Designed miniproteins, single chains, continued (5). Designs and how they scored, part 2

Each design is a single chain, and the fold is of that chain. pLDDT is the mean over its residues in the fold that is shown.

## One batch from the design tools (miniprotein)

Design m16035
Fold by ESMFold2-Fast:
Structure m16035 (fold): chain A 89 residues (1-89)
Amino acid sequence: TLTLPSDEELRAMSPEEREENRDDIIALVLAEELGKEIATIIAGMLVGQKAAEKLKKGERLTPEEMEALRAEIRPEAERRAAEIRARFA
């Protein structure tokens, strides 16, 4: 299984290294960006579902509570996105 480099790591590569591996680097960058987009979408859906349950009960949601829900959900969404990216590699 191949480990995908981060966007920061790819940006740190020299122009010479990028030219030699251009097609592979482009594919990896696109896979990483797609993974980030998927994680954001999944996180939004999960947070929205939990928030909707509280609102249906007539409970007041504060900005702090919403931030806590997003923080709780983010690792799960990122994990799912990473599994999808790994299957594409």
Scores: mean pLDDT 62

Design m16036
Fold by ESMFold2-Fast:
Structure m16036 (fold): chain A 97 residues (1-97)
Amino acid sequence: MKARDPEELARKAAELAPEREAAQATGDPELLLRVGLRETLALLGMSDEEIEEFLALPLEKQLELLREKAKEAGVEEDAIERVLADLRELHRLAEAA
């Protein structure tokens, strides 16, 4: 398990909270999934630069890296599959918009 700065993680979560609340108020599933994905990547210990690189990858590469990072972090397989499903749905919504 990788050590993370809990203060930094808490700060990032607090910064994303208004965006999540706004997305919930608008009912936009794409915004909700996008915020959730960024929170998940930060919790897996990815830096802002690594998150930007991740988001620039094609879907297949994003799914592969996310699965590897989550397994390294000791995340349960059911939780991994849920995050992968959300990532696929986010790509589908972005392509449809």
Scores: mean pLDDT 70

Design m16037
Fold by ESMFold2-Fast:
Structure m16037 (fold): chain A 70 residues (1-70)
Amino acid sequence: SDADIEELMRRTGLSREEAEELLRRHGGDVRAALVDYYVERGGLSREQAEALLTLPAEERTRAGVRLVLA
């Protein structure tokens, strides 16, 4: 849906076209698309990507977590 595409764009910084393609590859599963993005394009492990997605937005902001390995 448009809301799913917008959420993907907000969380990844991808263009609408890139977010639509990523979502399509995962059959409309936003969570699976986000995990794939963080693993393959962000350089995170699957465990790191899932941990980032499970943190509440407020707690994530307060914690200032550094999970990205360049």
Scores: mean pLDDT 68

Design m16038
Fold by ESMFold2-Fast:
Structure m16038 (fold): chain A 76 residues (1-76)
Amino acid sequence: MEEIKEEAIKLLEELKARATDPVTQQMLDDLIERVKRAETPEELAEALDQGASFAEVLGDTEIAKKLRELAEKVRE
């Protein structure tokens, strides 16, 4: 779980670094905190799915795919 959190946070921080809009950066910060605060696999998987959807909306399909793969691993 912690290793998956570390990888997910790294991906979300990379996505945040590419964002130039302060509102988008704040939304990503909130999502990073949700990942950090997740205490169950279900909570973590839900946060990762939300992150993947957000990355897809921002046009980063590669980060979206990686976040979805991490969500699947958490559910196993």
Scores: mean pLDDT 82

Design m16039
Fold by ESMFold2-Fast:
Structure m16039 (fold): chain A 97 residues (1-97)
Amino acid sequence: SEVWDRIVAKRKEKGGADAILTEEELTEEERELLRKALEGLKKYIEALKAGKEAPPEAKKGFGEAASLAFFGVGEAIDLVNEYLDLQGELLKAKAKA
């Protein structure tokens, strides 16, 4: 999509495949996508903590956040890592119970 093409182009300009993009380097459209993805992931995390099924918008937000992390958007990488850390802690708690 045009959004992903723009993100890839910015990453290339910043320093290539190892470059991480910050929220400040995103367009308003890309920031809106990031905000929606972060909101969806937060709802997914809340559902996980409550032992409930996540609503469809939360699952979509998680998928979009994972895609942004894959394309090197730093804030999305950070939040996905926080989600994975939370899952790891919940699994450890379950294993010790």
Scores: mean pLDDT 66

Design m16040
Fold by ESMFold2-Fast:
Structure m16040 (fold): chain A 91 residues (1-91)
Amino acid sequence: SLEDRLIAFAKLLDKDGDGTLTEEEFYSINQETVDKILEELGLPESEKEPFLREFVKRADKDGDGSVTLEELNEFVKELAARPDYDKPFVL
């Protein structure tokens, strides 16, 4: 399912298994992964910046500029549970 793929992508983001990613590391290693997620959701390229901003903001619940694997997985679950995948994220 889409949820399973998004969870797999989230696990790939945590390559060292410490459960944390900095915002810069997230953007640097996840550009291709985000593009793939947008493609699977059927979102246009113009939605990429709003999606990335919302993704980082929701995954970084502490607002400290780092993302934990737990926060990322929670965001992915929220995304997969959305009944309307054709709508852009609210910023």
Scores: mean pLDDT 58

Design m16041
Fold by ESMFold2-Fast:
Structure m16041 (fold): chain A 94 residues (1-94)
Amino acid sequence: MSKDDVLARMRQVVADAHAFRVDSHTQLSDMNADRSTVDQFQQVSDDHMSQMNSLMTQAFNSTDVNDMQSMLDRMSQVNNDMQSRMQQMVSQAS
């Protein structure tokens, strides 16, 4: 995989994460979730998005495609953890 291919996939992971975050927030809003649940959701969102942005910056500054692939793999793990936690919050608020 080329450097441009890795960066394109990383941008897609960030886009997918943002879309899932927006959808999950809408679901919590529609359920009239309590303030503490919304605050926890915002913290989970901020923490995971910050980690993904850090990995993107590291990959952009890298010259080694294997290092970039490792950063993409870690970004996917961060996104999967975020989505899992958000799904649990939505399920518990239901």
Scores: mean pLDDT 87

Design m16042
Fold by ESMFold2-Fast:
Structure m16042 (fold): chain A 80 residues (1-80)
Amino acid sequence: SRAEVDAIVGRVLRERRDAAGLSQREVAARVPGLSQATLSRIERGELGPEGLSLDQLGRIARALGVDPVDILTEIARRLA
């Protein structure tokens, strides 16, 4: 379901952010157009009906110092 996708995406991003030693504020500051409040909602899987775009996911992954492909692979693995 979409709720499961949103929850997995949020959890993967939060875990990678924690591993990088970055606050939500620090990650948001690295991504144009991303607020700390929006990142908090993403990490909780609480985005509205449109969800998180692939482009926005890629920008967040790069801000975390992670290859976007690795993030997508991890999300796909947890959905299987």
Scores: mean pLDDT 82

Design m16043
Fold by ESMFold2-Fast:
Structure m16043 (fold): chain A 90 residues (1-90)
Amino acid sequence: LDEKAEEIVRLVGETAARVAAELGLDAEKAEAEARARTQGLLDKIKTLPKEAAEEVVELLLEAARAALAGREEEAERLVEEAGRLAAEAA
């Protein structure tokens, strides 16, 4: 989980920085804020039952990769599914 969680934080940060740069905003600030928010979410997910935590983290990793690749609709769908599983497991 820790390795996948760290990769999610990195990918989400990179996506936020890229989007902010495209919009002419502060990319470093956007990256830092996205990383902090994502880490807080992942810390909450780690408190779920192990199987649920692993599945939610896997979906979020796929979502982060999809977002960085510009597949926004797929990323949104995966995040929605991850959120549903997390809510059911909590």
Scores: mean pLDDT 81

Design m16044
Fold by ESMFold2-Fast:
Structure m16044 (fold): chain A 100 residues (1-100)
Amino acid sequence: MLVERARELAETTPDPELREAARLLAETLEPALEKAEKEEDPEKSKYAILATAYGQLAAIEYLLGREEAFKEYAELALEYAKKAGEELYELIKRELEELL
């Protein structure tokens, strides 16, 4: 779902900067998750990557005026951020609140 949505946004987004952001997200997510398996805490690292990826996807949807998609991906970003750690949760929450 996440990679598929990022790929769709890379193809359909009219804003060239948001299109590039979606394309990079689609291209980098799977390699980042594989690299996380080699980190000190693989589970926590994977949650951090997923939190960041959903946060980026939420921001793209918000900037495109898609409030429902923003809410869905923002909730997922915060859920994974909580599992990754308190510092990341506070960072992602603040970044999402700044989009208002």
Scores: mean pLDDT 81

Design m16045
Fold by ESMFold2-Fast:
Structure m16045 (fold): chain A 94 residues (1-94)
Amino acid sequence: MSLIEQIEALLKEALAETDPDKFERLLLQIMSLLLDRELSEEEFERVLELIKEMAKQMSEEKRKWLISMLKTLKEERPEYAELIDELIEEIEKI
């Protein structure tokens, strides 16, 4: 399974997860994979688009956790800060 396919699978699992502790662990796994330097710029942008689409299907509480994850990701990957900020703004408008 490719890195992008692993992230997509984890995002789909997180969308369906009803247990807050399991949801948090899934977000931490997604974060760990997004911090992987093997992820290309194109793949990183594709993951942000997947996160945006999944966020539309999430509860308000899950979107708040997702925004917290994205803020941490922005600090760790400052080269993508503008793209991450745009994604956060779009999620906050849902």
Scores: mean pLDDT 80

Design m16046
Fold by ESMFold2-Fast:
Structure m16046 (fold): chain A 88 residues (1-88)
Amino acid sequence: MPRYVVSVTATAPDAETAREAARAAERAAREVPGVLSVESFVDEERKTATVIALAEDREAAEAAARAAERAAREAGATDVHTAVLPAG
C-alpha cells in the first residue's frame, strides 16, 4: 500500500491565531495512529498556517486530515483547505 501525504492550509484573522492553528493542527495530526511525520509552517504576514503529514496508509491520512482541520478551526482559522494524496 502506498503511503499518503496530508496537506492542511488554514487562513486566520491574525498572525497569533495562525500560530495557534498551526500548533494545534500539528499536535492533532501527530496523535493519530499511523502518522509517521508532521511538519508545520506559519506565514505571519499572510496569516496562514500549513501542516504537512506523512501517513502509513489512506485511513491514517484521512484521520489526520480530519483531526488537523478540526483543531485549526477550533483555534480560530476561518478558511481551511485539506488534500490527501498518495505518496510516490
Scores: mean pLDDT 86

Design m16047
Fold by ESMFold2-Fast:
Structure m16047 (fold): chain A 60 residues (1-60)
Amino acid sequence: LRERLQALADALNARKSRAVLASGDQLQDVTLTDESLIITFRDPNGNVTTLTLPISDLEA
């Protein structure tokens, strides 16, 4: 499970320069911790938003 999240984080980080959501948010960083996957986006106005996903919630 942690290996799958690490692979996802690596794939997203590899594509962050080209990963733009329909909202215009661009992926800036993806960090996997012991308890959470932390995803950072930059919106079209230059504001940075961080989304924290608990690993327990991703396993549900």
Scores: mean pLDDT 68

Design m16048
Fold by ESMFold2-Fast:
Structure m16048 (fold): chain A 76 residues (1-76)
Amino acid sequence: MREKAVEEAREALRRGIRELEAAKTLEEAIGAALRGIGDLLDVALKYGLSLGELLELVSEEYERFVEALRKALEAA
């Protein structure tokens, strides 16, 4: 169960990172970030985990997502 949650969360974060790297405007960057966060919340709810627990399990991908968001916001 947790293994599937981790796999789905990592894929959600990787999709979010790709969208953030492709973002050309502040609106696109914010939209990508909100979709990524929404996907993570859906995974957490689906598997009965807190968002904090899920983020701890996927901390490497989450840190990459945060860095991609920072760069997208700075570029906009």
Scores: mean pLDDT 83

Design m16049
Fold by ESMFold2-Fast:
Structure m16049 (fold): chain A 87 residues (1-87)
Amino acid sequence: SMEELFEEVEKVLKQSFMDFLSWLDANPSASRAEAEAQLAALLAETRARIDELLKRYNASPEEREEAERLLAKAEASMRRALDEWLA
């Protein structure tokens, strides 16, 4: 169902955000370049997981657009966390 799809999408996004925050906490001496590379790697894995969910649930174009919106919002939150961590 649509509700099950977006529950799973939200779980993937929350896990990715928690993984990024945990990585930042574990690597307090990381450079901006290292943190950006880690963020890029996590976002690539997250996108792949979301794409698999969209395929498994046979998502409509509207559901795909909503998933992309949620991913963009999650990326923005991770980038904000990175900027705050570097401040």
Scores: mean pLDDT 88

Design m16050
Fold by ESMFold2-Fast:
Structure m16050 (fold): chain A 69 residues (1-69)
Amino acid sequence: SVTAVKTVTLANAEEAAKTTLGDVFGDNAPADLKDVKIGDVYVNGKLIAIPFTFKEGESYDIKKMPPGS
């Protein structure tokens, strides 16, 4: 799991598509996932429902979506 370095609210699907793991998790993001968009990952095993808020200091399980999903 990775800990959010700041509070980030995603109000719509466009924000999820633009926001990267690096934008939420900073240096806590794995280097190979830093540029991956939030819309392309599972958070705690699921695609996020919007609106969604990452809270500073909270930890999340992040997994890149498998090919063809």
Scores: mean pLDDT 81

Design m16051
Fold by ESMFold2-Fast:
Structure m16051 (fold): chain A 98 residues (1-98)
Amino acid sequence: MRVVRKGKATASSAAADAGVLVKVYRDGEPVELSTEETALTYESIVIDAATGTITVTVYTGADAEGPLEIELTVTEVVDGREVRTTVKVTTEAEAVEL
């Protein structure tokens, strides 16, 4: 599943977009992301639940705060039970291990 959420657009759209790709793992296995449980508060985020990949787009420049911290709730099936874990990541993170 792919879901795009947009944050606030700045008036100075001349800033370059910097895409940051973050993958979420537990014990080396990709985890399932739930868009309904995702508390994402930043500019543009694309979540691929099939791969556990998070792409965060931020504007670079004097008007952009960076790195940004993102709170993400991850849904994982462990022993047939859904477990929800909240993780904090920065836009500089390449991979997150739960």
Scores: mean pLDDT 45

Design m16052
Fold by ESMFold2-Fast:
Structure m16052 (fold): chain A 68 residues (1-68)
Amino acid sequence: GPEINELAREFMRALEEGRFEEARRIFEKLYEIDPVVARVAAYDAYKYFKDKDPERAEFARELYLEAM
């Protein structure tokens, strides 16, 4: 729903701002609500950062693997 989509956007913002601890907490909340949405959010972040920022890309990739 709209609330889950906003939480996914907050996850991306936290990553863009380098707030890794907060990004992980948001991801864990997403995973508790819907593991599929959490996986998609992590994969979208990985796609966005893979050619721009290796640290953020690796962080997102690890979360994606945890959600599998």
Scores: mean pLDDT 86

Design m16053
Fold by ESMFold2-Fast:
Structure m16053 (fold): chain A 97 residues (1-97)
Amino acid sequence: SVLDQVKQLIQNTTNKVIDALNNGESMDDINEIVLDMIRKLKSISQSSDEKTKQKIEAVIKELERMAAMLHFRAPYMTNEELAEFVQKKTQEILDSL
């Protein structure tokens, strides 16, 4: 289903973000990984039925909030703590689908 594709995209991107954090990649590079996912989700949303579109749009809003929180927290947390934060927030988003 389209929602299964959305879940897979989010999970694959989350794994890339966690790997990038663990490898000490820049926050700018990590932000681009998240923004690329959001662009792809917006494209899927535009081609989806109304119910699926509403679910994807809600997920996009939560992912944008997560990205903002990640940026705000980055100076105050270790990369391990940031990875745990991303994993937890992504799981909450996936559970909402």
Scores: mean pLDDT 87

Design m16054
Fold by ESMFold2-Fast:
Structure m16054 (fold): chain A 84 residues (1-84)
Amino acid sequence: MKEEIDKLIEQMEKAALEGGNIDEVRKLGDQLVEKAKNASVEEIKYAIDKVDELAQKLRETNPEAADVFAEVGLKLLKILREKE
């Protein structure tokens, strides 16, 4: 699962940085949220930390992508709270 989470986050970052299709970033984010439902608590915490870091990093350069990353982070946090 961690490798799948890493790949989805990497793909989201690439989509955002390549002048990205926001719809693609959102689609990848939705896939990450679905994967998180079957992930461990530790894997979800890892995903939240990485997504939040990227949201902050993208805030000045691509605020639309930063908003999608932040939204995904909130959805992941909701799943984490339901699993704890």
Scores: mean pLDDT 81

Design m16055
Fold by ESMFold2-Fast:
Structure m16055 (fold): chain A 84 residues (1-84)
Amino acid sequence: MEEERIRAEVLEEAKKRIDELKQKYPWLTDEEVEEMLKLAEKAIDSAIELARKMGLTPEQMRKLALNAANAAIEIYYKKIKEKR
């Protein structure tokens, strides 16, 4: 299914971004990395559901899911950084 393919591709991109953050900021704990991935996955699923309900194209769905994942990662990273 196109939706399943988009989910898998966007999740893989999110995982790469989180791995890059861990490499750049080795002070990130494994628990923080795991929570970041969970939040990104939740954001992707919510964006795909919204895109489906709105009748968006696969390309629009992919962009919405990717933007949602990136926003979730950035917001959580900022929250962790501000605690330190």
Scores: mean pLDDT 84

Design m16056
Fold by ESMFold2-Fast:
Structure m16056 (fold): chain A 68 residues (1-68)
Amino acid sequence: MEFSPEFLDAWREADVDGDGTLSGDELERLNKLLKEHSPEDLKVIDTDGDGTISEEELQALLSRSGPG
């Protein structure tokens, strides 16, 4: 997995409490920011192909680095 500066910036902006955890509205904001600034990152993270990333997928992505 690759983390673009745009993805990390969107994550930080959506994560208003700085805990590295997003819920509901914050996750929706992240998705909107990625669609505006980096739709390619959204597609890369969206491994199930539904155009949406979940909190669990984001946490797994941040907790684990490197592709299989």
Scores: mean pLDDT 66

Design m16057
Fold by ESMFold2-Fast:
Structure m16057 (fold): chain A 111 residues (1-111)
Amino acid sequence: SEKELEELIKRLERIMARMTHRALLYADENDTEGAVAILKEGRAEINKIIDQIQKLVPDKKAQINAIRAKIDASFDKAIDAIQNGDVDSFRKHLQDIQDLLAKLIKLVKES
């Protein structure tokens, strides 16, 4: 339903905001392991919500999956960057995830 979709979008936005905030805090404290754990947890939660969104908008499944693949690649790149001490690339890849989620939300809202 439209209401369920709206709730899932709001939940996705909250998870992204919380994940980004916490991951950056751990990175700023030089807690690489903490930052990686937050990204892995956030990735799992985001993917569960995307699965629920796909069930509500099955006609857009292929386009959602294409964006999801790019989100997953950006998570892998963010994890690799922070593990290598590249905080600038880490921040860039977190921004890429945010931009891709915004594209997914736009796709899902535009009926």
Scores: mean pLDDT 90

Design m16058
Fold by ESMFold2-Fast:
Structure m16058 (fold): chain A 57 residues (1-57)
Amino acid sequence: GGAEALEALRRAGPAARRAAAQMAGVSVDELETRAKRATGREAEGIAAGARQMAAMV
């Protein structure tokens, strides 16, 4: 759930987190809050997005 999404964002690093937040139009803090509240499929999507951003930076 949300713990996995938050862990993925943390592992992606600061540059990837900033890029993901900018794409979503939110702050990094708001993105992490969304990750913590994410249910099932949304949590999986956030984790996948974090890994994708990490691969690009």
Scores: mean pLDDT 75

Design m16059
Fold by ESMFold2-Fast:
Structure m16059 (fold): chain A 59 residues (1-59)
Amino acid sequence: MEEELGKLFQEAVKRGIEADKAGNEEESQKLSDLMREALRAIDNGDLEKALEILKKAVE
């Protein structure tokens, strides 16, 4: 799970950068919001919820 979270977070970051590069501010903001929600879930100890949120960001 820890490694999966790290991999998905990195993938979400890459997609956010690509959205910014394409000038798609809405998509970039959406990815940023999803990453923030995932971090909140991690802070609350809910790693499974964080994993689900990040999967939605990259799928």
Scores: mean pLDDT 78

Design m16060
Fold by ESMFold2-Fast:
Structure m16060 (fold): chain A 61 residues (1-61)
Amino acid sequence: SPLDAAVARGLAVVDTFLAAGYSQEEIDRVITAIENYLKEQGFSDEEVAAVRAALRAHAAA
């Protein structure tokens, strides 16, 4: 689904920044940028919230 694809792409971006040693604050800004991009692409607020939750959980692990 488009939502599953958005989660997968977001996880790949977060992993890239984590591997590069970026701080949790910098990762949070990246996640916020992904949310704004998804809203511009026509994703619902509920879908964007689901992507954010998945990316935040992964970044905190």
Scores: mean pLDDT 87

Design m16061
Fold by ESMFold2-Fast:
Structure m16061 (fold): chain A 90 residues (1-90)
Amino acid sequence: MEEIEELKKKAEELRKEAKKLREEAIFYYASSGLYRMKAEVLKIAGGSEEEIKEALELSEEYEKKGKELEKKAKEAEKKAEELEKKVKEL
């Protein structure tokens, strides 16, 4: 049987991991938004089709990375909740 302290440490580590992943996801979502705005500015200012396409592709890439990190954060949070529940049942 795992000691209560070991379960608490694992839950705390998972919570810290989830928080870090969510913070990273926010940075990727913000970067996605900035590249989307860059594409719009390039359209107005007469930028090249290549520059507009690159900005949009980077926006989509960063959005996908943000979603992946958010999914990993949710998985870590669920694991932490299961461990916290197990500690309370002891």
Scores: mean pLDDT 85

Design m16062
Fold by ESMFold2-Fast:
Structure m16062 (fold): chain A 83 residues (1-83)
Amino acid sequence: DMERIREHLERLVGPEEAELFLKSLAVPEYAREHLAEAPHITQEEIDRAERLLELLVELVRREESLEEIEEKLREAVREEAEK
């Protein structure tokens, strides 16, 4: 659930940083829900966001510390951006 993930991220890093993470992570969900409003989302961006979402879901499911979730997501986003 993206809303639950958002709430966890906002508590961890604040609303501005959470929006940055969620824009990357919500690409597949956002594209699915708003296909007509996402003309610039490519399949590569969807695939990238799916990998990041899988990581986030796993970290949240395992109830990793909020600091560890933030660090791992930041590193994963950076790695994906460099590809």
Scores: mean pLDDT 60

Design m16063
Fold by ESMFold2-Fast:
Structure m16063 (fold): chain A 91 residues (1-91)
Amino acid sequence: SEEQRLAVAQAALTVELSGAYFDLLVNRDKLSPEEIRELAERRLEEIRERAEEVAATFSPEHAEEFRAFLEKALAEFEKNVEELIKEKLAE
């Protein structure tokens, strides 16, 4: 069903954002705070573009639900990146 496909898409988006954050953690000591921000902003834009392509495949109602999920997930990603930058600056 489209509802099941939406649930899988939401789970896949969560995995992709977690992977992007994990890459920042692995490279934390190799990157300046500015480089972390630039890399995070580039990854966020790439993920947003791909997520919008996925959203376009759904009915209007499910597309709206997926976009709402995306905005919340991106906000959490941005918050985690800002916390990582603050920790790096405290070193």
Scores: mean pLDDT 88

Design m16064
Fold by ESMFold2-Fast:
Structure m16064 (fold): chain A 80 residues (1-80)
Amino acid sequence: SPVEDIYVTALEAGLEVEAKYHPERFREFAERVAQEIKEIADRLNSPKLKELAERLLQAQTPEEAVRIAREIRDVFLKES
């Protein structure tokens, strides 16, 4: 849906900005985004998005978190 496409794009963009300016806090930002994506994935019954949200929770670096968030956005836009 267009609203969800905008929302997920905003979540990804927000995480990129937050991780760039506060990389030491990236886990906090990634956990928040992952929780929101997990809720969307459950509603859409998307095992792919659920797996990506779990990978985001396990991200070890800001760069890894941003890569996973971009993949979540791209998968969401292609599946929606």
Scores: mean pLDDT 82

Design m16065
Fold by ESMFold2-Fast:
Structure m16065 (fold): chain A 95 residues (1-95)
Amino acid sequence: REKEILERLEELAERAENTEDPAVLEEVIEELKEIKEKTEDEELRLGISQMRALIALKIAEVKGLSLEEAKELMLEVVDPSQHPAVEKLMAQLEK
């Protein structure tokens, strides 16, 4: 079960890295959400939330959204406990 989830996550990460199509990126975020709902592993759920945030940022970049809009999209796809990680990522992207 966990092995199948990890293999799917790697496939989705590769797909997201290799595409600039917002529709494909949105499909990847939705599949990640479904996987997150099927697992009780908190570490895995955190990793999925982080991956969804990175893909949301890529969607914002492809759509030409502002950094503020990109941040809002990322915050919507992660748990509130992950907000500090998202803010740290945004700070790194500015520098």
Scores: mean pLDDT 75

Design m16066
Fold by ESMFold2-Fast:
Structure m16066 (fold): chain A 74 residues (1-74)
Amino acid sequence: MGRKVVVIGITRSASREKIEEAIELAKKAREELGYDAIVVGTPGSEEETKKEAEAVAEELKKEKGYEEVEVVMV
């Protein structure tokens, strides 16, 4: 089975509750799905954060040999 990863995008302006949600998503991905988890935080908008998360996802698929890459926004 190949390597799998979830890329979780969150803005730096996100509430404490959203930060907690991102942490719980990463934990769930690792414990329940067997995925690696990477959190991408930016000071920008949700759109800018999503663009950065998608760029990281493409890099992971292309350069790091992940066969399954999922992007989730919080």
Scores: mean pLDDT 78

Design m16067
Fold by ESMFold2-Fast:
Structure m16067 (fold): chain A 65 residues (1-65)
Amino acid sequence: MKTAEELWAAMTPEQRLRLSELLDEAIREHPGASVQEILDRTLERARAEGLDPVAIATLEALRKS
């Protein structure tokens, strides 16, 4: 199975930038939130916006680890 690191490495620079932007926004909107809460909120937004399946899988893998 692909690890979060492998999925992250398999993304294009553009996909990684979009994912980083979503993570940064979640952190800004929820100061003091845990890593798990930031990942959950980012995943919810990524799914709602129809983000690339590889980016969604990366967030899910990070959440599970």
Scores: mean pLDDT 76

Design m16068
Fold by ESMFold2-Fast:
Structure m16068 (fold): chain A 98 residues (1-98)
Amino acid sequence: SSLYRKLLNRSIGLSLRLIGLEFELELAKKRNDKELVEKILKEAEELLKELEELKEEVEKLKEKGEISDEEADELLAFLEKQIKRAKELIEEAKKLLE
């Protein structure tokens, strides 16, 4: 559906932002760049919020029957994996800042 495609595109966009932050954190670690780690932490916390909001939106659309159960379940599984990765990134960044 066109709605599924929009949700998928938004989910992919958030995933690409997460991948970018993961690469930046590895660079920050190698450079011992605490200011960059703090910036990445803030951006990762905002990204986590956006991922959780999109997950809630997909769940509501599934409940209303506006997307199929199959489409919703695939998106929710993908978003849950991204949420887990974002949380892991946040925890790693926090440890680097002590």
Scores: mean pLDDT 91

